Designed miniproteins, single chains, continued (4). Designs and how they scored, part 97

Each design is a single chain, and the fold is of that chain. pLDDT is the mean over its residues in the fold that is shown.

## One batch from the design tools (miniprotein)

Design m15346
Fold by ESMFold2-Fast:
Formats: structure tokens, sequence, C-alpha cells
Structure m15346 (fold): chain A 89 residues (1-89)
């Protein structure tokens, strides 16, 4: 897998840009979640605001309403680009 993270601090706000490239393993595919629902669940868990999310599978960008279990298979090459902001502690 390949990953990069960029963090910028502006006043009391952390802006984070993360890019992750990985190959899916068996049992890594969630059931019943859309791209948007997965992003919202992560944002809620982190206390963060999602500014941008791009998910690509074998070079094809998924839509927010795409169901992950219908689009992802073991062996697929996944690229996740996420930008979020959170209040500095």
Amino acid sequence: SEASVEVEVVGDVLHVKSSIKLTLEENDVPEGLTVREAAEAMAKAWGAKIESLVLRVNGEELADDDVLAEKLRAGDKVEIEIEYSAKKP
C-alpha cells in the first residue's frame, strides 16, 4: 500500500489531506454502506467535517450513492483521497 498525509494548521482549525492506495483483501468490503454513508460515519467518529472525498476502484471514481459492497471486490486496487477539517485541541 501507498499513503501520504498533509496537515495544515490555520488558527484553531486543522486541515488534513490524506491519500491512500491499497489492494483490497477478503473481508475488507463493508455491506450496505454507500460511499457517502462511510464518509459520514468516519467524520462523526473523528468529530471532523469532510470537505472532499474521492474513492477510485481500478481507476474508476465512485459516486457518493454507490454501494461499496456492489463496487468493491477482493483484489481491487482502491485509491482514497480525503480532505477534512477539525478543531485544534
Scores: mean pLDDT 74

Design m15347
Fold by ESMFold2-Fast:
Structure m15347 (fold): chain A 100 residues (1-100)
Amino acid sequence: SEIEELLEEAIELEEELAKLAEKKGQYDIRNKALEIRRLLEEIRENLEDEEKVRELSGRAMQLLSEIAAQAEAENQLEILKLTHEIMLILDRIMRLRKEK
C-alpha cells in the first residue's frame, strides 16, 4: 500500500529527527519526535478507523508544527528541513485517504 510505504518513510524520518535532535542537545524536540513516531505507528495499526486516524494525524501535525516553530526560533535549519519533509509526507497520506 502506498499509504503504508509513506508511513514507514515518515517513521524512519522521525527516528532520524530524534537522533539529530539528541546530537544537537535538543531534548524537547527529540521527545516530541519520538511521540510523533508512536502516533504514526498507531495510525498504521488503525488505518480502517477514520476518526482515530484523524485524531492521531491532528496530534502529529500539532507536534510537528511545534518542532518547526522551535527549530526556526533556535536556528536549527537541519531539524526544520527534516520536520517540513515529514509534514509533507503526512499531508500526502491524508490526501490519499480522502481519495478512497
Scores: mean pLDDT 88

Design m15348
Fold by ESMFold2-Fast:
Structure m15348 (fold): chain A 100 residues (1-100)
Amino acid sequence: SELEEFINKLLEIASEILSEEEVEKLREHAELLVSEGLPDEVIKRLLVGVLVNTLYVAVLSGKISLEEYKEALEKIKELYPEEKETIDEFEKALEEELKK
């Protein structure tokens, strides 16, 4: 399944940067959305949103570096280019927050 391949690639990106607990939560979220029978494009968008927000919080809490965050966002944009503008907005928002 294209959706299953997408989810697996997204989880791989998460596993390189986030804790095992955070990756498991993302997997459980994906399984729930799939079980509800939502359209593939809705599932993809929601999961990208969950991951990007998790990464944002991880930088703010000092769990990951800004560099690791930016590298993860680039990988996500390559996997899901339709969300590039939204992801770029999250990157800008974090850079502005870190300047405070």
Scores: mean pLDDT 83

Design m15349
Fold by ESMFold2-Fast:
Structure m15349 (fold): chain A 81 residues (1-81)
Amino acid sequence: MTDEELWKKMVEDMKKAGYVAPPEAIMTAATTAIKEFYRNPDDLESAEEAARKALEELGLVTPEQIDILVKHIREYLERLR
């Protein structure tokens, strides 16, 4: 899956949940998690924590939206290796 495909999937799933997904939040979470994953591919928890922290620092999404984004990122990373 490309970064573009991951972004589209996350936007679609957030729309289904009734949320407006800010593109900046989605791209920040995905990029941060992917970079951390390539640094240590066996530690998915570090990738998830990095994405959560980046989203919290942006302040553009709610904790519930962060949970949705991080869930999809984790599912993507589990299939990438």
Scores: mean pLDDT 72

Design m15350
Fold by ESMFold2-Fast:
Structure m15350 (fold): chain A 61 residues (1-61)
Amino acid sequence: SPLEELRRLAAEARRAHAAGDLEALQRVVLEINRLMAGIERPTPEQVALWEEVVRIAQEAA
């Protein structure tokens, strides 16, 4: 499901950030943005997971 994929991507973003793997983090950001673009009516939980990944990426930059 999209929610399970978003949870997986958020977990990957946290791990990539902790490891200092900016290339992996950039791939996760591209993946989650593509996934969210395909969701017609995102739920608050889905939006929160996306916002977490974006925040992690902004902090890493």
Scores: mean pLDDT 86

Design m15351
Fold by ESMFold2-Fast:
Structure m15351 (fold): chain A 98 residues (1-98)
Amino acid sequence: EWRKATSFEEARKIEEEFLKKAEEMVKNSDPEIQELYERAKESRPSLYRTAVHAAYLALKLGRPDLAKEILEAAANEDFQRTAELHNEVVKEYEKAKK
């Protein structure tokens, strides 16, 4: 088994594929979301990734307003609000799956 090395490389690849998919969905949303996405992209990498992930999940839930709030928080470098909104969206998304 190559689980040790494969696990690390696989996790990175999954993150990259996920980020790409999330970026595509966010970019193809309404003009306000696209503008906020571009602003959030200029924030710190960890904050940007968290915001894009949360916005993607919000859009999957049919909540574009929530996606806008998340991206705006990240664009303003509001770490606390971005993390809080991310946690809420993840919980709602997991709940909606089942």
Scores: mean pLDDT 74

Design m15352
Fold by ESMFold2-Fast:
Structure m15352 (fold): chain A 113 residues (1-113)
Amino acid sequence: SKEKEELLKAFEKGLREGGASEEFIKEQVEKLREKLEKNSLEELKREYEILEGIYRLVGGVYALLGEYEEAERYYKLAEAYGLLAVAYDPSVPKEERLKAAYEAGKILGELAK
């Protein structure tokens, strides 16, 4: 749909502004496009909510072990996936969803090597 393409463009812009390589941007955008073709928005929202929870828990474990650099990395991954869950929530206004997709991309771009 047109909205799915707008969300992909916002995500791509975020990845680029986060400093990701063009190769990484292409791979992430193609991966997300395939997910959007195979899944409903509600299914993607649920998947990303689960990923947010998993990465939040992993970050918490690293923090308990005193591994603060690893904890911060996983907390940032959790934040990005939480933003993607917002981006694919049909109950959220379109402007907020586009901003969430952009901000998720930016975080993931900053974490990319």
Scores: mean pLDDT 89

Design m15353
Fold by ESMFold2-Fast:
Structure m15353 (fold): chain A 74 residues (1-74)
Amino acid sequence: SEKEKLEKEALELAERGKENAELAKKEKDPALYTGYALAAIGDALTGKLLGEKAGSEEAVKKAEEAAKLVGGEV
């Protein structure tokens, strides 16, 4: 169903956001940190929006936590 597709995409984006956030946290170069942190926030924001549309509390929470890892809020 469309809802299941949106939930899967939301969870994948939340996970990618978390991966980018962890890369940012391990990065010593400020420019690379900024790039990974922005990617994490972008993925988290999209994941949250799709998760909300799918009615997936799990996807929304994972997206919010991913953004929080780099000091972001979504």
Scores: mean pLDDT 88

Design m15354
Fold by ESMFold2-Fast:
Structure m15354 (fold): chain A 99 residues (1-99)
Amino acid sequence: MLTLTQSPSSVTVKEGGSATLSSKVSGADISKVTVTWLKNGKELDLSDPRYTLSVDAANNTFYLTLSNLTKEDSGTYYNKATYGDETAVGQGTKLTVVE
């Protein structure tokens, strides 16, 4: 069964800072998994240079790094993974951006 484990559950950063969110995949080889990142049910525009995606194949983990953060970036971020006909959504990471 495809499952996603997101960490951290919550993170607080200052404006202008960065945060890295992780999503560990279980039940599938990460090289065969398609991933999207959602905030409040809306897919993130990953063409934004503030967003960096990376993969740790050895640990079967996806990473999303958000940089140059503003208060508008505060919210809950969900990773969604698809493998064949299986879809899994992580538990979410609550990001809080403060002054």
Scores: mean pLDDT 85

Design m15355
Fold by ESMFold2-Fast:
Structure m15355 (fold): chain A 63 residues (1-63)
Amino acid sequence: VDEEEVKDALALIQLAIARTIHRNGRPLDKEELERLIKRVESYGTPEAKEAADELRKLLDEAE
């Protein structure tokens, strides 16, 4: 299994968790979400970048 595939899977899992929390009306901690975005971006794959962009949208919406 390629390291990039593992990073992509981790990015998608983290995005899914954040989306589920937001959908259930639970307030998202801005600082935790910002840290998550940085971590996902650090994976450096195209899929991770897209996941990070989606997390940024959740951050903007949650405010």
Scores: mean pLDDT 74

Design m15356
Fold by ESMFold2-Fast:
Structure m15356 (fold): chain A 105 residues (1-105)
Amino acid sequence: DPLLEEAIKALEDMRERLRQLLADPNVTKEQAIEALEEGLKKVREMIEKARGVNPELARLFQALADTLEAALAEVKRSSDPEEIRRILQGVLDALDAAIEYLREL
C-alpha cells in the first residue's frame, strides 16, 4: 500500500528528527517548537491524503495531530529545559507506538 508506506516513512522521519534534538543536551525551546510545528504540518498533510481513502489511517493521524498540538502548547508554556525534553520524549513514544501499529497492518 503506497499510502501506508508513505505514512510510515513520514513518522520515521519525524521520529529521527526528535531523536536528534533529544541527543543534544542544549536543545532550545525554539528548536522544539519548530520541530513540533513542522511535524504537525506533515501530519495534517497525511490526514488530507488519507481522508476518503483510508479512514483508519486518517483517524490515527488525527490522534497524532491532537498529541502534537498538546505538546506544542506545553512547550510554549514551559521555561524548564528538562520539562521540554520530557514533552519531546512523550511525542517520540507516541510516534514509536504509531509506527509499530502501522507495521502490523
Scores: mean pLDDT 89

Design m15357
Fold by ESMFold2-Fast:
Structure m15357 (fold): chain A 69 residues (1-69)
Amino acid sequence: SELEREIELALRKASGGSDFVPKEKAREVLKKEFGIPDEVIDEAISKVKLNDQGLIDARELAKAVVELL
């Protein structure tokens, strides 16, 4: 999906090019740049695994968000 790719790239950009993004920074990007509502963001985050630093994989989160739309 083109939207999935755009979300992934925006999340990576917000994290300084990292593949992993903090939960609250991901929420900011998804709300401000893509207009995704909090309930969709919370459900998507609940479906993805956090790494040992509590960060979310940008690609996994982008997929989860698009699957809920």
Scores: mean pLDDT 85

Design m15358
Fold by ESMFold2-Fast:
Structure m15358 (fold): chain A 77 residues (1-77)
Amino acid sequence: MKEELKEELKKLYEEGLEIAKQLRDAGKTKEAEYLEKGIKAAYEEALKAIEEGDLESAQTLIDNMKAAIARAKKKLA
């Protein structure tokens, strides 16, 4: 369970930063900065929650990251 959450979190972190880069390359600098800041903060909090055994909080943060990335992707379409 913890390892599965860590793998999902790492994939979301990498995807979020890539989408932020794409937003910046498209001239959406403010949106890129907002996404990058949010993804980095959520990643740190989720990692801490996983290590502390708070898997419910970790899952909530992961779900929030997924939602943020999905919204950002729509801005690139």
Scores: mean pLDDT 84

Design m15359
Fold by ESMFold2-Fast:
Structure m15359 (fold): chain A 90 residues (1-90)
Amino acid sequence: AMAALEARRAAWLAELDAVVAKNADKKGEGELFEEAARRAIELVVEAERRGTAREELEKRMEEIERELTEKLLEITKDEEERKKLEELLK
């Protein structure tokens, strides 16, 4: 079970690295998405390891999505794009 979960984590990280490589020209935004994805993968692995309830896992995933949106808002200077990101935080 744990070995299979760690293999799944390694596969997800490899897929993430491929996505990051394709978006190398968008470093700031790409770095935030990469960080959020790595946190999500680690959260899922840890939740499986600890037997975390689905509702708690979903709540933690929503926190990662909110933090990503807030970080994107910090680097976004276009007012229309900022309004879209602010709407996602509601």
Scores: mean pLDDT 69

Design m15360
Fold by ESMFold2-Fast:
Structure m15360 (fold): chain A 89 residues (1-89)
Amino acid sequence: MKFEPISDEEAKRLAEEFERYLAQPGSRAVARAVALALELGTFAPKDHPYLLRVQSLVFRDNSRLYAAQGNAELAARYEELARRYEELA
C-alpha cells in the first residue's frame, strides 16, 4: 500500500498546470485538468489558498460544461461560485 502526500509547493505547481490545461481547446486537455483538480481537491497538505483556487477552476469548468449544454442558469451559478472562491484565495 502506497501513501505519499504531495507537498504544498508541488500542489501549487499542479494547480498552475490545471489552469493551463483549461485554457487549451480539446477534450484531452480538459479531462487531464479535471483529473488533476480532483486529485488535488481530494487531498492537500495543510490549509492554504491554492485549495480555493483549484475549487474555483473546477467550478469554472462546470460553468463551461453547462453553458455548452444550453443550461445558462446553472452555468451562471457555477461562474458565481468560481468568482467567490477566487476572491477568497
Scores: mean pLDDT 62

Design m15361
Fold by ESMFold2-Fast:
Structure m15361 (fold): chain A 94 residues (1-94)
Amino acid sequence: SEDEWLEEMAKKILESDAARAAILYLLAQGKIAGDEETVKLAEEVLKLPEITEELAIETAYEILRSLYDAPEEKIREIAEKLIELAKETLEAAK
């Protein structure tokens, strides 16, 4: 069911490092929104055994850039803050 999938996704996010958690969150949002391009990009990055903070920021930047008509500098700032918030959320959950 959708509820079971969301519960499993939330658990995976909480058990992941910040970089992977941010990409898993974007994957979940893409699936809920029916955004096939976001889902494809997130799934491709998630195949990697390790996701660096830099790769997570760049992936978030590419996703956000496709969704918002805003200056590149602002979109990059938001991408960086997303990974920072993932770190804070995971630390608070432990």
Scores: mean pLDDT 80

Design m15362
Fold by ESMFold2-Fast:
Structure m15362 (fold): chain A 83 residues (1-83)
Amino acid sequence: SKEELLKKLEEIRKEQEELAKDAEFVYEEEQEFTVGKFDPKEILDILKAIQEEAKKFGYYVVLEEFEIKSELTFSIKVRVYKK
């Protein structure tokens, strides 16, 4: 459900903020995604993929904003940090 998705996103944000504690801010990025259907699992998998990719290069990603733009489109705003 949307409520469960938002709760999970808040938990992820708190974990990300803790990991980025005392890290240096590098840049802010906003990315828009188009999906075949809204599925909370697919959205969470996309966010996890972004986090894992950043981690490969020594970066920490913090989800600042999540917005549903249309029936098949959502936007995320992330802040990227480096230790």
Scores: mean pLDDT 79

Design m15363
Fold by ESMFold2-Fast:
Structure m15363 (fold): chain A 83 residues (1-83)
Amino acid sequence: MLYEKIYKEVKEKVDKAIEEARSTDPVKGLEQTIEELKKEAEKSGARDAYLNAVDKVYQEKMAELQREIDELNRRLKELLDSL
C-alpha cells in the first residue's frame, strides 16, 4: 500500500518533468528529477521504499525515452526518404 502510493507519486513527478523538458532535453529532465527525488527519499520516513520506487521509475522511463528517440529517428529517416 505505502509503496504503491510512493511509486505513483514518483511516476507522476517524473512524467511531468519529462513533459516539461520535451522541447529541450527530456533525458536531462529525467536525470534532474530523479536526483531531486533521491534527495526527497533521504528526508522521507520511508526511505527504502522511496528509493526503490525512484530506481524502478528511472529504469522504466529511461526505456520509454529510448523508444521515443528510436521512433523519432525512424520518422526523420522516413521524412528524408519523402524528399
Scores: mean pLDDT 78

Design m15364
Fold by ESMFold2-Fast:
Structure m15364 (fold): chain A 64 residues (1-64)
Amino acid sequence: PSAYGGLEGVFELKKQGLLLVPLETAVYSALLGAGYSPDTAKKLAALSEEEQKELLERLKQATS
């Protein structure tokens, strides 16, 4: 789904040192763009980086 692509892009930018906003803000925006509700997107964006990586893995599995 589009959520996977958005989150993957956020983590790729972070890996390259090109993420110009806090990770939480970038994840929130990516989830909103994917059609998540603001409440859900905010809650998921507030997760630890480790938990956000687990979310990315789940989304990747859903697209396979």
Scores: mean pLDDT 73

Design m15365
Fold by ESMFold2-Fast:
Structure m15365 (fold): chain A 98 residues (1-98)
Amino acid sequence: MEEVTINVRIRDKSAKEPKKVINANITIPGTEKTEQLADDVAKEIEGLIKRAYEEKGVEVNVTITVPKEHADLVYQRVKEAAEKAAKKYGFEVEFSVS
């Protein structure tokens, strides 16, 4: 079983240096509950972006490890949620997959 790592970097481009960096590491096992876990992760990312907006000067880095067979579903859910929240709160989001 091969694993994929999805990295989501959320930052306020107007801030030259973040006052606080939040790092979240999430591992999704290859289970029948992967879809529910993907939705939970997406919701958590929305919450982190909202908190970053409220605290000002906060950068959020999320690292998600997921089995390759579920990577596309998790990536799609996370990307949609992160982009929507970033647009709402005026943040920039960068994605990388390895």
Scores: mean pLDDT 77

Design m15366
Fold by ESMFold2-Fast:
Structure m15366 (fold): chain A 55 residues (1-55)
Amino acid sequence: SMQEEIERLTQQVLAKGLAFEVEDRVLQRMRSENIPPEEVPQLIKEVMEEVLAKE
Protein backbone atom coordinates (compact mmCIF):
# COMPACT_ATOMS: atom_id res chain seq x y z
CA SER A 1 0.00 0.00 0.00
CA MET A 2 0.98 3.65 -0.31
CA GLN A 3 1.24 4.03 3.48
CA GLU A 4 3.50 0.97 3.79
CA GLU A 5 5.80 2.27 1.02
CA ILE A 6 5.95 5.70 2.69
CA GLU A 7 6.81 4.12 6.06
CA ARG A 8 9.61 2.04 4.47
CA LEU A 9 11.04 5.08 2.64
CA THR A 10 10.74 7.24 5.78
CA GLN A 11 12.89 4.83 7.78
CA GLN A 12 15.60 4.94 5.07
CA VAL A 13 15.44 8.76 4.92
CA LEU A 14 15.77 9.04 8.72
CA ALA A 15 18.64 6.52 8.82
CA LYS A 16 20.58 8.56 6.21
CA GLY A 17 19.87 11.95 7.86
CA LEU A 18 17.93 13.22 4.82
CA ALA A 19 14.69 14.24 6.56
CA PHE A 20 15.31 18.00 6.21
CA GLU A 21 16.12 17.71 2.47
CA VAL A 22 12.92 15.72 1.88
CA GLU A 23 10.83 18.25 3.85
CA ASP A 24 12.33 21.21 1.97
CA ARG A 25 11.68 19.65 -1.45
CA VAL A 26 8.11 18.63 -0.56
CA LEU A 27 7.30 22.16 0.65
CA GLN A 28 8.87 23.76 -2.45
CA ARG A 29 6.88 21.50 -4.81
CA MET A 30 3.63 22.00 -2.86
CA ARG A 31 4.02 25.76 -3.34
CA SER A 32 5.29 25.82 -6.97
CA GLU A 33 2.94 23.12 -8.34
CA ASN A 34 -0.08 23.97 -6.12
CA ILE A 35 -0.40 20.37 -4.93
CA PRO A 36 -3.73 19.70 -3.16
CA PRO A 37 -3.61 18.03 0.31
CA GLU A 38 -5.03 14.73 -1.03
CA GLU A 39 -2.02 14.35 -3.37
CA VAL A 40 0.62 15.10 -0.72
CA PRO A 41 1.27 11.40 0.18
CA GLN A 42 2.15 10.66 -3.47
CA LEU A 43 4.40 13.73 -3.58
CA ILE A 44 6.17 12.67 -0.36
CA LYS A 45 6.80 9.20 -1.81
CA GLU A 46 8.22 10.63 -5.07
CA VAL A 47 10.50 13.09 -3.26
CA MET A 48 11.82 10.42 -0.89
CA GLU A 49 12.56 8.08 -3.82
CA GLU A 50 14.38 10.90 -5.67
CA VAL A 51 16.45 11.92 -2.62
CA LEU A 52 17.40 8.30 -1.81
CA ALA A 53 18.33 7.62 -5.47
CA LYS A 54 20.89 10.47 -5.40
CA GLU A 55 22.74 8.88 -2.46
Scores: mean pLDDT 81

Design m15367
Fold by ESMFold2-Fast:
Structure m15367 (fold): chain A 90 residues (1-90)
Amino acid sequence: MSVTDPAVREALDVLEELTSPEILEELREPAERLEKELEANPERRFAVLREWLALVEEALLAATEDPEKRERLRRAAEVLRAALDELEAA
C-alpha cells in the first residue's frame, strides 16, 4: 500500500474537494507539485503540508473580490492546520 499517514490522506481528499480547479485554478500547478512530492517523499509530509498552508493563506489574502473562492480557501487552510496539529501531536 502507498505509504501515507491516514490523517494526511484525509486532508488531501478534503483539499481536492475544496480546491476544485474550476474555482482555484491558480492552485492547480502548486497542488500537483506538492502531491507528487508527498507521494515520493512521505517523510517530508510535515514540510509539504506547511508549504501548502502557506500557499493557501497567500491565495486567501489575494482573493478579496471572490467570496466563494475566499470561503473555499479559508476552509482549506483550516483543514491543513488541523492536519499539521495532528502530526505535531503524534
Scores: mean pLDDT 67

Design m15368
Fold by ESMFold2-Fast:
Structure m15368 (fold): chain A 73 residues (1-73)
Amino acid sequence: MLSREELEARLDELEAAAREARTREEALEVEERALALLREIEAHYPDDRELRHRALLVLALASLRLMKIHIEE
């Protein structure tokens, strides 16, 4: 299982990746990775509201990015 510090580091990486995604494939990959991290946080850190909130924000950013790219295609 990933440590809390590793989860925070991966969330930081994914947040940056979500903001920089240019293609549908890149946005979808970030969304999938963010969803996987959210599931891990909910399973192993269920009371960590800050981690869950960050994971949800990253997921939302990736989803919005994917939607924008999809509409522009």
Scores: mean pLDDT 79

Design m15369
Fold by ESMFold2-Fast:
Structure m15369 (fold): chain A 66 residues (1-66)
Amino acid sequence: SVAELAEEARRAYERFLPRASPENAAELAGIWDAAEGFEDYLAGRVPESKIPVAERALREAIAALE
């Protein structure tokens, strides 16, 4: 569900935040933006068509930081 995606994105951000550096700032921002996108959808502010793009961005950012 989108709520589970939002929680996963928030947890990923919290996990990687202590390792924040100029070199990984874009990936960290990508996780934050994905979390906001999922929460915006749950609040009715953005269409469902935004979800697949946000999920892909989240997966790519997490893979880059792992």
Scores: mean pLDDT 85

Design m15370
Fold by ESMFold2-Fast:
Structure m15370 (fold): chain A 81 residues (1-81)
Amino acid sequence: MVAEKVVYRPAVISGQMKSLEDAKLTADRLKEFGAKEVFLNEQEKFIRAVFDNVPQSKIDFALGIARKYSTKVEVELGPEV
């Protein structure tokens, strides 16, 4: 039986990467992981990945990917669905 309900929400994960190679790798990994949109600014080595209606576990995993290669990571969580 269920003690906890899985909560879904939109999420935006943004990261400043140390290198362009890390930025490209992170963007590709997040896109493969199901990001609806991934934006890469090659000059700034910045990525932004947009997720719609994802569970917290998926957000945590994606955040882990971003944090592994980034100098700074930000996450914006939308309202629960």
Scores: mean pLDDT 78

Design m15371
Fold by ESMFold2-Fast:
Structure m15371 (fold): chain A 71 residues (1-71)
Amino acid sequence: SEEERQALRDRLIAEFKEWLEKNPDLTEEEIRQLIARLARRAWEEFGGDDVAVAEFTQELVKLAKEYLKKR
């Protein structure tokens, strides 16, 4: 359902933010690899919806850039 998809999306985004906050010395490469892992997990749970996964991945990239800019 859309509600379940949104809840998973919010969970994965929260996990990503926590990981960034707990690991302030992360390299851009390590951040990219984490985004790739989360995108794969989202792809599996979203039933292979490439568009939804791409939009989710773009949001993680945006959050990573905003996080790095504030350091």
Scores: mean pLDDT 79

Design m15372
Fold by ESMFold2-Fast:
Structure m15372 (fold): chain A 82 residues (1-82)
Amino acid sequence: AAAAQAILAQIQQNIAEADALVAQAKSQATKDAATQARALYQEFLRLSGENTTLTKEELQALYQQAQDALAQAKALYAAELA
């Protein structure tokens, strides 16, 4: 479905953004935060795709954790540039 493709594209873009942060960041803390965000998005894709045993609430919580982790990595990177 078009909606599922849009969500997948957004997650792939967010993973690419996390990868860029790992490559560009000078601080180990920022690299670690971006790596965690990437891992959480990949885990969400793995668990949401195939015969998931997770509830809707558990999937939403995992997605929110990935979003929060990326936001934290971006904030740490912004602090490096200030």
Scores: mean pLDDT 80

Design m15373
Fold by ESMFold2-Fast:
Structure m15373 (fold): chain A 94 residues (1-94)
Amino acid sequence: SLREEILARIEEASEAESLQLYLDTAKWVAAHNPDPKLQMNAELLALGLERYLRTPPERHAEANEAILKQLEPAAQAAYDGDYAKARALLEEFR
């Protein structure tokens, strides 16, 4: 319906603006937070959000699955406290 189409467009626009704010915040935390765990989690989030925002909406599900699969080894290394390995894996993903 027209109402459903309008609501979807508002949600998509609001989502894009919210995701951009999260991306900007994650980049700031990655650059300025002294906690290595929060810094690494922010770097992971920023990379994922940046890839997602550059993907057309019709490919979001595919992109989300691919991003999660590619970032999983870096996320696991960060979870294990191996931040050096996590950073190396993130650089390979970039």
Scores: mean pLDDT 71

Design m15374
Fold by ESMFold2-Fast:
Structure m15374 (fold): chain A 56 residues (1-56)
Amino acid sequence: GAEREALLARLRAGEWVPIARVARTLGVSRSSVYGLARKGELEIRGGEARLSEAAR
């Protein structure tokens, strides 16, 4: 949907997005978002997430 596409565009642009918004838009739990960060796909800072440098 448009919300998912908008989220992916923001993440690809290197924007910080609240973890709760990432989880809601992807339809996953917040712990799943932290799991993506553990895998090196996202960076987490202060309750926000962005694509890791390697994934951009």
Scores: mean pLDDT 79

Design m15375
Fold by ESMFold2-Fast:
Structure m15375 (fold): chain A 62 residues (1-62)
Amino acid sequence: PTREQIKKTLTVYRNSTDPVVRAVALADLEKVFGKEVAAEAVRMLEAGASIDEVTDFLLSKM
């Protein structure tokens, strides 16, 4: 995926109040990066990391 695609998926996860939409965004991250890396990305977002910081983390795992 591109940086823009990753940022879009992370933004949807962070900003959505719909648990189904959040679950789909998480599944998209798991499909590309695997469950372990996707779980770390979510942990970073919940800890207050920016979308750009988490995107840079995910790009480093490609």
Scores: mean pLDDT 84

Design m15376
Fold by ESMFold2-Fast:
Structure m15376 (fold): chain A 89 residues (1-89)
Amino acid sequence: MMEEIKKAIEKAKEEIKKAIEEALKEGLISEEEAKLALEAVEEAVEKAIENFEEVKKRLKEETGEVPPLEELAKMLLSGFSYEILKKRE
């Protein structure tokens, strides 16, 4: 299970990094914004892995449903990345 979680988060990381790179390429964000976002994603990986099972358990208890592994990984990584960016304000 832990290996599957790590793989899902790594895949989510690659997808988010590609989205950031495309946004930079299209001129939607600055080079500085892209750099900060990429750094936040890297920092968020460990937090997403550590909190994966706890968040999954809470979602199951609160809603009765758990998103697919890949979707949950993406949600967690995005959420922690956002928290990290917000702390740098």
Scores: mean pLDDT 79

Design m15377
Fold by ESMFold2-Fast:
Structure m15377 (fold): chain A 84 residues (1-84)
Amino acid sequence: SFEEVKEKVEELAREYKRRVLEAIATLDVDETLREAERLREEFDKKVQELTKDLSKEQQQEIYDIAMETLREVGRAIAEKMRAA
């Protein structure tokens, strides 16, 4: 169902963010950027797979959730780069 897909995407977004924040806390800037790129590719692939059979309207709602998380992660990465 759409609600189950939405819940799974929200879980994936939380795990993606958690793992990027862990990289920010434990790795240098270059290693953080490499790990963040890898995690983003993994997240994007999983979201696309979960949403391919949804309506365009439902896909847009999921896209908006994903974009919110990507913005939060991008802000955290920018803060690390600024602090270095």
Scores: mean pLDDT 86

Design m15378
Fold by ESMFold2-Fast:
Structure m15378 (fold): chain A 74 residues (1-74)
Amino acid sequence: APSLQEVANEIGKRIKEVFDAMPKDASDEEIRKAAEKVVEEVRKEYNVPESVRFEVHVFRDANGERQVLLHVHE
């Protein structure tokens, strides 16, 4: 079975790919929804236990750049 770290890395990679493919005028809600869809797809693909939680955080940094962070806890 893949490690939790490997699963988190795969989610992060796919979120970045989706984020880069989205329009620059996409809303934070649209970005979050797309990222949450990636989390759901990876959970299903890797049979991630229900005890493991993934939280998607979408924000803008001090330079105005949109950031997407994944927080993982069990």
Scores: mean pLDDT 78

Design m15379
Fold by ESMFold2-Fast:
Structure m15379 (fold): chain A 100 residues (1-100)
Amino acid sequence: SEEDIEEILKLLEEAEKLIEELLKDDPAMRARALELFRQAKELIKQGKFEEAKQVIKEIGHLVVEAAERLYKETGDPKIKELLEKIVKLFSEILDLIEKS
């Protein structure tokens, strides 16, 4: 529905902000993540939910790998907190896509 699309887009924007904070010191990875978010949002707006789901999963893999590397290098608990919030948002996004 149009309401489901609006909710998915809102959650994607929330996840994007958290990922920008996570990747603040990695401009190349941040740029890649933002481009994937742009693609996912456009696919959602077009009702292409299966294609959007694949892009969202790609963002998820990128973010988990980046967060694990950053946490191993820094030991900063904020990285773990950001990752947990991002994973929860992505779970909610994917659940909404599955019901659409």
Scores: mean pLDDT 86

